Designed miniproteins, single chains, continued (4). Designs and how they scored, part 49

Each design is a single chain, and the fold is of that chain. pLDDT is the mean over its residues in the fold that is shown.

## One batch from the design tools (miniprotein)

Design m13685
Fold by ESMFold2-Fast:
Structure m13685 (fold): chain A 98 residues (1-98)
Amino acid sequence: ELLQRMKEILDELKELLEKEKNPAKKEALKLILKGAELLLEQAERSPDPEVRRRCLEQCERLLEIAKKVLEEEDERKAILRGIAALLEAIGVKYEAEL
């Protein structure tokens, strides 16, 4: 169930990326998608339900950040949102490996 929800979030992120025409927002969405892919990979490797829950929660947060990127009119802010989102995802993955 948790892994299926994460896969659905990745599919939605891929769809948003495919539909986006602005190059800066596309780059931000690519960073967010990479973060979500790393979280799914960690969740699939871990049998711990608490690790899987934290990875899902962060994937849901990444989807909300992606929606904010689409609403962002400042291309620099859009890219910074993508960078911050990827770093947050890496942090969650790192904590899950401990």
Scores: mean pLDDT 86

Design m13686
Fold by ESMFold2-Fast:
Structure m13686 (fold): chain A 109 residues (1-109)
Amino acid sequence: AAFGRRLYELALRMLREGRPEDEIVAELAAELVRAAEAGVAEAQEILRNGTTEKQRELMREIARALEAGDREKAVELARRLIEEGSAPLGGGTNPAVVIVETVRERLAR
């Protein structure tokens, strides 16, 4: 509960700051991975049950790129994650992408 709210608040703050969707998705994907690696049960369940193996690999690569200071690589990988999370027939949805879309829709009202 607390972790999910934190992700929504993070996305809302970044959207209000005018940051592009690919940057926001990168930050949310990295936060999910870091929280899961730190033992946050809610983050672990979101990754295990809400993402594909391909999405998890992209999210891990995004987290590593941001940790290395390679923001440009993280944003490029986030664009691939958006495409994967929006693809019919094989990709399914991704929680980082869904959070950004949900917050953006609510902010536009």
Scores: mean pLDDT 80

Design m13687
Fold by ESMFold2-Fast:
Order: C-alpha cells, then sequence, then structure tokens
Structure m13687 (fold): chain A 130 residues (1-130)
C-alpha cells in the first residue's frame, strides 16, 4: 500500500532555474583568465605551423581559444553558462590531445584549467546567492 511519490511541481511564481548572467562570465571570468600569464598561448587560435603541429586539424576537429569563446559571448551565441563551461573544457581537452605531459603548453593549459574551475565555482556560488 505504498503510493509512489508525487512528481515534483515547480512554483510558478518563481523561476525554475537561477543562473548567472552571461555578461558576468564575459566580464569577470574571461577577463580574469585573459589577464593571467599562462593564458598567453590560448588568447588566439593556435597556429599549427608556428608550434610544429602539421596534423592539428586531424587531432583537433573543434579548435577553440579564449578569443573564440569571447567572440561567441559577445555575439550572444551561448544559451547558458554551462555551454561556456563546456567550451572551456573542450579547449583544455584539445591541449591535452596536442601537447605531451611536461611541455610548457600542456602545463599552461592545466594551470589555466585549474584557475578557470575556481572562478566558475565562485561565479556560480555568487549567482546562487542572488
Amino acid sequence: SADPPPAPTTDPSRPPVASPGLDAFRDELLAALEAHPVAHPFLEQIDPTRVGLPDYSAVVPRPLSLGTIRARLDARTYASVDEVAADLRQMFENARRLFPEGSGFREAAEELERIARGLLARLRAQAAAS
């Protein structure tokens, strides 16, 4: 005689999801990342001829840089903060595929990913408190 629990109902007087504005991610997150010294290799799209990567397009089918992410934010192409976070993760995954462990580019990518993770957590916490 145990009834199944009722389906969760959303309060129609309140928004079902509170997320930080994409403008905050553009102005706070990307500006902080772009200002960091380890961000230098990621500010613009990687030139494969400059870094000696002739198979770049075969290894990285979706090339991304901080400049690409900023341009997409400025064009309001992202629908959510999670889409921005996904592109950041893809950028770091591309670096792990391109560069061996112990390379300066790989170390810069790992450090920048750690910084981005901390900033994303902080911005999400601030938005949840608002």
Scores: mean pLDDT 70

Design m13688
Fold by ESMFold2-Fast:
Structure m13688 (fold): chain A 62 residues (1-62)
Amino acid sequence: KEELEAALEHNRQLLARTREDYKKEIEKSKDLDPETQKLIKEFLDGVLALVEAFVAVTERKL
């Protein structure tokens, strides 16, 4: 159980780092039009929400 809790915490930290890395990539691509930037952000938010839901389900089954 402790190993699974540590793995979940590690996954949360990876998620936060991934979000930061994506923000940096978007900032480097400032030549993108506002509509494309919005679509990319919405896509990333959706993926992050899915990962968070997966973590919550896994935590519930501990």
Scores: mean pLDDT 70

Design m13689
Fold by ESMFold2-Fast:
Structure m13689 (fold): chain A 94 residues (1-94)
Amino acid sequence: ALEPSPKLLALLALHEMRLEANKNNDKETAELLSEAERRVQAARTPAEVIAVLEELIARLRERKKTASPEHQKLIDKIIELLERVRAEVRRMLA
């Protein structure tokens, strides 16, 4: 299979995470993911994609402080996936 671009990889991951947040009725997390999708779509370089992912991780860590226990577990899974996507995007830059 063709290796996806950094932007496409990030967009696919963000889209899947947003669907998961919506299924778990975590509207605030879904809105953060939607904003990140929009920012990644506007990104022109892999470095800009990484910056969006890093900002999203920081915002999700802050959101986790006020989230229910169920939503905290979801946010942890999302952060882990975002950290893996960020690592893969960094690999593509090497």
Scores: mean pLDDT 85

Design m13690
Fold by ESMFold2-Fast:
Structure m13690 (fold): chain A 65 residues (1-65)
Amino acid sequence: SAMREQLVPVVEEVIEETNAPREYLEELIEQAMAFAESVRDSFPDEATLLAAVRQLLRHELTNPL
């Protein structure tokens, strides 16, 4: 899927930036895809959507529940 191809690098960069366990990669990709699909109509373009996903993942990995 084109969305997955765009999100994989974003998730990998956030994991590297936050030093999160690599084992979470696939789960975070699935979460990022679900979020992107749920809010796609709220964003004017792909770049803005990808920036929002990056922000969400960065927040979750630096403030784990």
Scores: mean pLDDT 78

Design m13691
Fold by ESMFold2-Fast:
Structure m13691 (fold): chain A 83 residues (1-83)
Amino acid sequence: LEEEIERLTKEAEEAALAGDGEKALEKAEEALELATKIPDKEKAKELIVKTTTRVTSAALEAGLEETKERVLELAGEAIKKLL
């Protein structure tokens, strides 16, 4: 599960850097959803933050402001599922 989250996060990051905001969002959403399924809530939160930080950083570098905002929204929804 953690390896799959890392793979999806990397794919989202690479897609964002390539300017493919749609693919970046798709992969980020999948990674964040998987992170909410981690039984350890502290570990789940850590992985959500890590995925969000990496993908939003890549989107910002690529000038994909809308993609960045939507990833932040998805991260907020993922965190709410842990509460």
Scores: mean pLDDT 84

Design m13692
Fold by ESMFold2-Fast:
Structure m13692 (fold): chain A 94 residues (1-94)
Amino acid sequence: EEIREKILKLIREGKYDEALKLFAEVAPNLSDEEQIELAKEMAREARKLGDTLVAKVFEALIKHGGVNSKVYKYLKEGKLDKAILLAFIDLDIE
């Protein structure tokens, strides 16, 4: 709950790099259901701010099972540009 609130607050403040680092740090300790729920909320908050690229990254995490996704691997490594590119490819190609 506390970690979820911190991540969502960072998203609302446009601090996506910090939010993604915190998500990557805590996600392995969350259940699959908790990971998916948090990623859904992060995607919704990013869309409210008009940041569709960041929202697509979170949607790709949901689609590919959170910590088991290649998108998550890039986020954990701090490669946000590669995570965004992969999320676009995965969502646009279907």
Scores: mean pLDDT 70

Design m13693
Fold by ESMFold2-Fast:
Structure m13693 (fold): chain A 100 residues (1-100)
Amino acid sequence: MSLREKVLELLRRLGEVLEEYHKLRNSPDIARGVALIYEGVGKLSFENSEKSGRLQELSADELKTADRYEEQAKRSEDPREAELLREMSRLEREISELLG
């Protein structure tokens, strides 16, 4: 499987987890819409970074996002929110590792 295929698969999985996270505070339809927007932005960011030779900068940004999600998970009093935030952190770290 190519680097591109691996990154796009992780972005799809991240979108699924983001949908579940947003369902905690929003209707299912709004949660799905927000998740699809974030997945689309992630794909465009990856493609633009690949074309411009900025994948290492994107890798660093994804790692910062992973650290932010882990810190939010530690502060969450909702076990389900914490679980979803840790899964988002894990997926962002895997994307960062593939790009760096």
Scores: mean pLDDT 87

Design m13694
Fold by ESMFold2-Fast:
Structure m13694 (fold): chain A 65 residues (1-65)
Amino acid sequence: MELDIMEALARMAASVLGEKDVEIKVEGDTITVEMSDKEGAEELRKILEKAGKESGLKVEVKVKP
């Protein structure tokens, strides 16, 4: 229901943090973000986790080598 808003927020946050190679997926009530930078991933996770609480959405952030 509010997944579009969360996806937009995730993309905006990634852009503000200067992140590259960010992949965002939405499945059911879960938003998954995958990226190469571990520090940026941790910051995005904190931002999206706080936003997700308001909407009751689950957020997963993953780092790839």
Scores: mean pLDDT 69

Design m13695
Fold by ESMFold2-Fast:
Structure m13695 (fold): chain A 70 residues (1-70)
Amino acid sequence: LSPEAVEHLRRAAEKAREGDKEGALRHLGRALSAARDDPEAVRQINQALSAVSEGDFERAAKLVEELLKT
C-alpha cells in the first residue's frame, strides 16, 4: 500500500468508528483510487465500502484495520 492509501484507510477507520458514514465513504473512495494498482487492496476496500453502506461501521473499521496490518 502507498503512504497515500494508508493515510486514507486510517481516516476511513476513524470516521467509521465515529459513525460518520459520509466521512468513511469519502476516505474509502480516496483509498480505492490510491490503491488501484493493488487488486487485493481494491477487493478489501470494496468490502469495507459495502459494510459502511449497510451501516455496519464496526465491520468496516475491522476490515480496514486488517488491511493496514499487511
Scores: mean pLDDT 85

Design m13696
Fold by ESMFold2-Fast:
Structure m13696 (fold): chain A 90 residues (1-90)
Amino acid sequence: MMEEAERINEEIIELGLKGVELIKEGKEIEGLELLLEAYKLALEKAPLLVEVAGREEGLSEEEVEAALAELKARLEAGIKELEAKLEEAK
C-alpha cells in the first residue's frame, strides 16, 4: 500500500512536470492534456493516497474522510479549469 502510493505519487508528479515542460516549449494542447491526465489520476487514486498519508500522520477516520472530500473538491475544480483551457486552445 505505502509503496504503491509512493509509485502513484511519482507518476502524477512526472506527468505534471512533463505537461508544464510541453507548455513552455509551445506545445500547449499536448501539455494541457498531460496535466489533465495527472489530475484525473490523482482524483482516481485520491482515496488510496489520503488513506496512506492519514495513517502516516496518525489521523482519525473522520479526519481522513474530511481530507479526502477537500482533496476531491480541489482536484475536480482543477480538472474543470484544465478542460476549459483545452477547449480554448483547440
Scores: mean pLDDT 82

Design m13697
Fold by ESMFold2-Fast:
Structure m13697 (fold): chain A 77 residues (1-77)
Amino acid sequence: MELSDEEAEKLYNSLPLSTKLKFEQLVVEKYGSIVNFLNSKNREKDAIEIGKKLGLSDRESLAYLKVLIKEYERASK
């Protein structure tokens, strides 16, 4: 699925703060940390499954993952 960086950021920014915080909480509960989640080989599948629990579309879940990857790559440099 081709999701541009700009489209991913728009979708991410459209999500309520409460939804973003719940997504992060579920990631931490499953993986122990966001970094462990981002290093998972199944991160896309797991993002979609977590997003479904929060009522998110696959596209919204992948947008959240894409923004999170970019933020952590930027912080690691």
Scores: mean pLDDT 80

Design m13698
Fold by ESMFold2-Fast:
Structure m13698 (fold): chain A 63 residues (1-63)
Amino acid sequence: AADLARVDQLKAELLKEYDNKELVERIHRVVRNAIEGDGVPAPSREALKRALEVAIEFEKEAD
């Protein structure tokens, strides 16, 4: 519960900071589903931001 609330809060913050809103939504959905379905511990704020930055850079290079 607390971990899911934290992830939802980070999503709201990242949606204001990053232009690629669809990527932010996608990363949030994957992380939230992993926590709920597989019992994976929530990532730290720093780890989540790093994963999102890596995904953004990868997507820019792939296009």
Scores: mean pLDDT 67

Design m13699
Fold by ESMFold2-Fast:
Structure m13699 (fold): chain A 55 residues (1-55)
Amino acid sequence: LSGGAGDLQAVGALLQRDPNASAEQVAAAVASTGGSMSLAEAETARQAVLGMGLG
C-alpha cells in the first residue's frame, strides 16, 4: 500500500520496532491513527513492508 502515508507509517514504525508483530497489532496501529484495515489487509501490509526490507 503506497497510498495512505499515515497507514504505511504506522505499519512500518511498528514492524521496525517489532518485526514479529501480528496482523492484529498492525490493524490496531492503523486504527489508532484513524485508519481502517481488516486483518487480511493488515497481513498484506505487514508482508509488503517486510518484503521491502523495512521490518
Scores: mean pLDDT 73

Design m13700
Fold by ESMFold2-Fast:
Structure m13700 (fold): chain A 99 residues (1-99)
Amino acid sequence: EKKKKQESVEQISESMKNIKKSIEEVKKKNMEKSIEYMKKHKENSVKIHEIFEMTEQSKKIEEKINQFIEETKKKNIEKSIEYMVESSKEISEVSEEVS
């Protein structure tokens, strides 16, 4: 069962990489849309304001994703500590039985 726990950690790491790639793609698309919009609506301040609002929404999504990543890391650390404590207990029990 120890191998199954390691595989789960690798799957979480892969998911985190995919989330980071999605953030980069969203940033690139938002930049391209901003440039295209500025070219078509050079003097339209209302449309420029909409682009800034879209950028702010993207930042909020990025913050939420970062919070999720940090929470996931904290849970992984807690599980690692539990594993070390359980391993230490098993070693102590084996040492007491053999001694």
Scores: mean pLDDT 67

Design m13701
Fold by ESMFold2-Fast:
Structure m13701 (fold): chain A 70 residues (1-70)
Amino acid sequence: SPRARAALDTARRHVLASDAPAEAKARALAILDTAEVLVDQAPSDEQAEAYARAAVLGVERLIGEPIPEP
């Protein structure tokens, strides 16, 4: 899903640019790496987008700030 991949790419760029601690960024990037695998293996675009949304929400909680939509 192009939409799911755009959401994960936007989240990754935001995490790297954030003022969050290095440990929080590393954990957030690990969540995004796992989500990329799940999105790639998803049987539908809808499921891929659901995986991306869950990952972005988890990342927001880790870094303590909202991630903008793509």
Scores: mean pLDDT 86

Design m13702
Fold by ESMFold2-Fast:
Structure m13702 (fold): chain A 71 residues (1-71)
Amino acid sequence: SLAALTELQRLFVELLDKESLSEEEAARIVALARAVPAEHHPQVAAILQALIDRFPDDPAVEPLRALLAEL
């Protein structure tokens, strides 16, 4: 849904101010990303890549890498 994309963007901005990514936050991102329509996958892919680049050493990014490979 478009609401899922809006919430994903809000959470993304919030997470940019954090020093690390938690497993709960990563799971929420994955759930929101999967609810976004296919027509918006380029925006979802950009958000996922930006989060992976922001938190490269956090093991919590592995679900984001897996999802990005599916898009």
Scores: mean pLDDT 84

Design m13703
Fold by ESMFold2-Fast:
Structure m13703 (fold): chain A 85 residues (1-85)
Amino acid sequence: MEEERKRVQREVGFALRAIGALLDKGSTDELIKKVNELLTEVIKNEKKQAQAYKELAEIFKKLGDEELAEEAEKLAKEAEKKEKE
């Protein structure tokens, strides 16, 4: 329960920071839509969660947001570990 709670806090924290970064950078509607689709995939399909986080990491790397890119990569690795358990 405590480990699951910390994971959920990291996932929610990442989503809030991701949305904030997009708004701060004045991102296009198309990019906002793509990020929303990937966040929906994370919630909807556990088997594709790792892939969705990897795509989010690549998007934030391209935007120059290394902190969000690193967080997305960590979440992708954690999702892969959960899928293999």
Scores: mean pLDDT 72

Design m13704
Fold by ESMFold2-Fast:
Structure m13704 (fold): chain A 80 residues (1-80)
Amino acid sequence: DKVELLIEELRKKGIEISRAQASTLIRKYEEILEKIEKGELKDVDTTEEYMKIMEESGIDPEKFNPVVLAEAVKKVLDKL
């Protein structure tokens, strides 16, 4: 379960989120990865897109580093 793996990975970094937030975050991050693969999104734009995903998932990007969150999601997707 990708959602449970993400919750556990973020908990190790001191970040607590709900199952609904984790599910939304994974879905939106997968959409960003697809855009990168299609060449529709340049690497320089990724931080801003990650911040937007956090906000849409109900996570405050001022409270949590978007790069740390993105790396946690990527690590979970790479394990599956």
Scores: mean pLDDT 73

Design m13705
Fold by ESMFold2-Fast:
Structure m13705 (fold): chain A 67 residues (1-67)
Amino acid sequence: TPEEIREKLMKRFDEVMDEMNKKYNEDKAKLEQQGRTMSLDELLMHFKELGDRMGEVWEEIQKEKAE
């Protein structure tokens, strides 16, 4: 149903946000151990990966709607 698809979307959104937050914090902590600040390019790569992961969620939901 549309309600079930909505619930799945929100669950997947939360999962991706949690995964990406964890990865960002781990990468940040590793750089801090080296006495480094994360560069703009490194920040942009995290942003791009978040976008790619959200795109995967979008495609998953669209496929489920079609089936």
Scores: mean pLDDT 83

Design m13706
Fold by ESMFold2-Fast:
Structure m13706 (fold): chain A 76 residues (1-76)
Amino acid sequence: IMEEVGLAASETALNYEGAPKEVLEEAERVREYARRGDREGTRQELVRLVNKASEYSDELGDKIIEAMHEAANKAL
């Protein structure tokens, strides 16, 4: 489920209009770790992504968290 969660979170951030460079860079890292099946790397970068996104916009942070929950529920 970590791959699905990481891909959903990163896609949500990468598709968010006006997301700052720091958020986009973290989203790209999450995506790379998720794609190669690095569960621990994906988890660590997800925490960084959520934190940076929430610092920028509560709406973006909430959208990423929601996407993560949906992906996790679908994988269970």
Scores: mean pLDDT 83

Design m13707
Fold by ESMFold2-Fast:
Structure m13707 (fold): chain A 95 residues (1-95)
Amino acid sequence: SFEDYLDELIDYARRNPGGARHLAEVSRMVLEGAAAEDPGVRRILEEYRKLVEQGKLTKDKIIELAEQVYRVTGDKDLAYQLMVVASYELVRQER
């Protein structure tokens, strides 16, 4: 499930911040490419960035955004890419 995978990503980011940063950088490039082609993906990434800027990023919001990516695109891997980026940022903000 999205929740189970997100929990694994959060745990990975807490234990391996360097590796998680690298995965997040790669996943961010994939998401930005998708956003250039799909206005629905672009809207979801704009909402994600707003949550990050406001310090309102939560596990539940990450799952909601991942579900939206999957609903809009039918691409579950792209939804997982969003969770990779967001899990790294969530851990970074928790400090």
Scores: mean pLDDT 89

Design m13708
Fold by ESMFold2-Fast:
Structure m13708 (fold): chain A 68 residues (1-68)
Amino acid sequence: MTLEEIEEFIEKQIKELEKNLEEAQKLVQTAADPSPVAQRVAEAIINKDFEKLRKIALEMVEEVLAKS
């Protein structure tokens, strides 16, 4: 999987999240995952910050690729 394919996948996920934002916000508010990454993602969803979500996703991908 190339970086371009990963970026395209992230964009598709962001669009689906935006389309179902209210449902996603309810889901993250009821989620019990205390991980720092999950908390940052939940905050971005609650705040409707799609740019922050995209940045978090790309940073996570970069970290995985760097460690591989």
Scores: mean pLDDT 70

Design m13709
Fold by ESMFold2-Fast:
Structure m13709 (fold): chain A 106 residues (1-106)
Amino acid sequence: KEKQIEEFRKGAATDVDAAKINALKATELAGDKEAGKKIQEELEAARKEIEEGKDLEEASRRVLEAAKRLLKLAEKDGNIEVAQRASAAAINAIGASFSAALAKKL
């Protein structure tokens, strides 16, 4: 039981780190430093919520909102790669939230 909980928590942390990397690359491609800072702050808040295991659904929503902001930037600039990386970031964070929730229940 203890090893399974640890494995799920490790998975959640890995997925959050992947989301942060993808979001950083997306905002660099978009060339918007202010949006990049806000998105990273939202991802850090999500990571903290996942670590505490208290509000994993809200953590997932935070990353999805960050991804939506990046998609709006991509629409203006026509940069498909920004949209792809933002989507990957959202998927990683949702995965992290599910893994952490499962660990809490076990």
Scores: mean pLDDT 71

Design m13710
Fold by ESMFold2-Fast:
Structure m13710 (fold): chain A 60 residues (1-60)
Amino acid sequence: DAERNAAAAREAARAGDSAAAAVALHGTYKQSGSPEGKRGALAGAAGDAEAAAEGAVRAA
């Protein structure tokens, strides 16, 4: 699932596709195991995915 989440996040940032981002978010929720953990991980995942994808695409 980690690979699927990484691929989904990368695709979402590249195309700006919120649908793909939602898939990665769902994976994060399952890994968390709780709503509280999901909120924390959600904030981190959103920021990290944006920074990583934006940086990776333009850092080349």
Scores: mean pLDDT 57

Design m13711
Fold by ESMFold2-Fast:
Structure m13711 (fold): chain A 71 residues (1-71)
Amino acid sequence: SPEEEAQALLDKGRQALKEGNLDEAERYFRQVLLKYPDSPLVPEALRGLAEVSEKRGDTERAEAYRQAADA
């Protein structure tokens, strides 16, 4: 189902983030937004992108993603 596919992408993004693979994590989180924009998992993917941005030192981008997740 689309929800199971969105969850799998989110889980892969979170795993990549734990491994320090920021480019891979960003790719998976972005795929949730692009393929499943109406999923209830979109806020979690946005929070993942915020964490990726913080780890890259982009605090402004991280804050923008957090605000989008809370909207």
Scores: mean pLDDT 89

Design m13712
Fold by ESMFold2-Fast:
Structure m13712 (fold): chain A 70 residues (1-70)
Amino acid sequence: MALSQEELSALGRQAVAAARAGDAAGALKIIEEIREKAGTTVARSVAHEAIRASEDPATRAALEAYLATL
């Protein structure tokens, strides 16, 4: 199923919020859902925003490792 622009924006905000909270697993799960439904380019963009929002080095490292696989 295709995500609406509204659903994409909501998921992106949730991924960024999870990353800011230090929830790497939650952020990655949401970004992977975005990749499956909206494509790699959109997922990469959201992952970059999540990395910038993250204040936890471990969460940033996990997101950067995920980006390297795309």
Scores: mean pLDDT 81

Design m13713
Fold by ESMFold2-Fast:
Structure m13713 (fold): chain A 62 residues (1-62)
Amino acid sequence: SPLDEELARIRAETMRRVDEATDEVEKENTDRQEQLDLLGLRHQEIGREAQERMREARERGE
């Protein structure tokens, strides 16, 4: 369905954003514990945004 295609696109975009955030944090921080903490927070934020986008897509598509 068009909704399934949109959700797949959102997931692919989310993976790209996660990879980008990981690269940024690793380049800017040399402390491993700080890297892990920052990555955890950024991944959580990206995940929440993706879930919100998926909810909006569901409300529009069905």
Scores: mean pLDDT 81

Design m13714
Fold by ESMFold2-Fast:
Structure m13714 (fold): chain A 84 residues (1-84)
Amino acid sequence: SGQEVRERLKTLTPEQRAEVNQAALDAIAKVLEEAGLPDYAAMARQDGAGTGARLVHEGRYDLLEKAQKAGVEARLAKIDELTA
């Protein structure tokens, strides 16, 4: 969950937190690329919030949900990797 990610991030260095954030952005972009939306993938890496708002506006809730899940999973996996 987002709360679990937030709590675990408190134990990491700023550099490790940056790596976790990058992993999430890459995972979100990959979901959008695999959905055939490469322009949205590029936007997600630059403006995640604006990209999310566009998906809501277009009724693409399935993609929003997949992207959010992928981001959380990528953050948890990177935290596990960094704390192994």
Scores: mean pLDDT 81

Design m13715
Fold by ESMFold2-Fast:
Structure m13715 (fold): chain A 82 residues (1-82)
Amino acid sequence: SHMIKRREAIEELERLVLEFYETLKDKSPEIKQKIDEAARLLLDRTPENQIKAAELLLSVAKEAGLPQEVIDRIEEIIETLK
């Protein structure tokens, strides 16, 4: 159960990185840099870097003013990865 939930959370983070890049890359250099760093961290496949990537995406979602539903979803992913 925990392993399946963790794998699904990581797959969702990978999808969010791609979605945020396509929709948010042009909003600011800071947002783009955070998305690029989150993508890099996910390639390293360590729990610490997966959590850090999720926290960067949370920061991007808040800074870009994304809907509360998106923010809550990323927070749920972070809790799953801890």
Scores: mean pLDDT 85

Design m13716
Fold by ESMFold2-Fast:
Structure m13716 (fold): chain A 77 residues (1-77)
Amino acid sequence: MPKEAEEIMKEWVEESERTAREIMERNPDDEDLRRALEQGVRDTREEAKKIIEGARKGDPDAIKKAEEIKKRLDHLR
């Protein structure tokens, strides 16, 4: 379970970074959008770290959150 959570979180962060880059490239002059997307990626990385740490400790809320994120990633593929 902790290893699976780490893999899910890595994929989630990578998808967040890829999507943000694509949107920024389409909107190069939108400084407010760029700042919002960069903040969103930072928030995603911070949340991912919390979920990984919680899953390693056997926190059921963290495990459930990782499963919910996996479902969202699977839906977007």
Scores: mean pLDDT 80

Design m13717
Fold by ESMFold2-Fast:
Structure m13717 (fold): chain A 64 residues (1-64)
Amino acid sequence: SAAQTFGRLMARKEAALYADKLSPEEIARLLAEAFARVDRATSYEEALAVAAEMSRELERLAAE
């Protein structure tokens, strides 16, 4: 769906901002978790919420 495509795009964009701060393995894990949740999203709001949650976790891990 368009919402799922949008969510995956937003998740990839957020992950790219942390490529130099986190390991490729951590980024891949968070992206896989986000994609699984986005694939179950039925709206743009749900897909965006998943990307926002992933972004907060990326920021938390990068601060450690």
Scores: mean pLDDT 83

Design m13718
Fold by ESMFold2-Fast:
Structure m13718 (fold): chain A 93 residues (1-93)
Amino acid sequence: SPVEMVREAADYAIELAKESPEKAKQAAVGLRNVADGVVAQSDPATRREIARVLREAAERFEKLAKESTPEMQKALNEAVDAFREAAARLEAA
């Protein structure tokens, strides 16, 4: 399932993001790439579900950022913004 692939990628991304600022950036790119790959031929209902998973990932990254060092907070908040932007784009399509 495209939605399940994005959920699995999100779970992997949050665990990777805990390790370092660089891995948080890599995790954000990886999750967005998986979402973009599955969206290309998805129906509107699937796109809305993917957008929801990305918003859930953004909330998880935002919570992690609040409990992190300043360097980690910056990388995690940049990931939050990227996920919310991607979700909004999917919801607008």
Scores: mean pLDDT 83

Design m13719
Fold by ESMFold2-Fast:
Structure m13719 (fold): chain A 58 residues (1-58)
Amino acid sequence: SDADVALLSRLTGLPRATVRRILSGELAPPSNFAAAVWDELPEHIREKIIAAAEKAKS
């Protein structure tokens, strides 16, 4: 969702366009993507990041 993209963009400092590509699985996330704020993220966002990272590896 746009709200999830906006939140991750703010927390990571990455542009919204880059965050959208990571979440869609078009771009592999950095190994430490959102690591500093991981425990503060809603569970549904964490699950989305994990799923997108697995998709990007395929």
Scores: mean pLDDT 75

Design m13720
Fold by ESMFold2-Fast:
Structure m13720 (fold): chain A 62 residues (1-62)
Amino acid sequence: MSVGSVLEIDGKFATVVGVEGDTATIIIDGKRGTVPASAKEGETVTVTLDGKEVDGKVLFVQ
């Protein structure tokens, strides 16, 4: 995925704001998190937010 991709985490939207190697940085509700940059649209991925692992669904890949 690239900058501008969108995920859903617990009913909220997260936007990809950066990609470095295999890691994408997301912003959700003013918080930063990380997801695998290789994730594809429709995939459920593990998101690391505030040192916690949560599930996120990839809604849109740019």
Scores: mean pLDDT 84

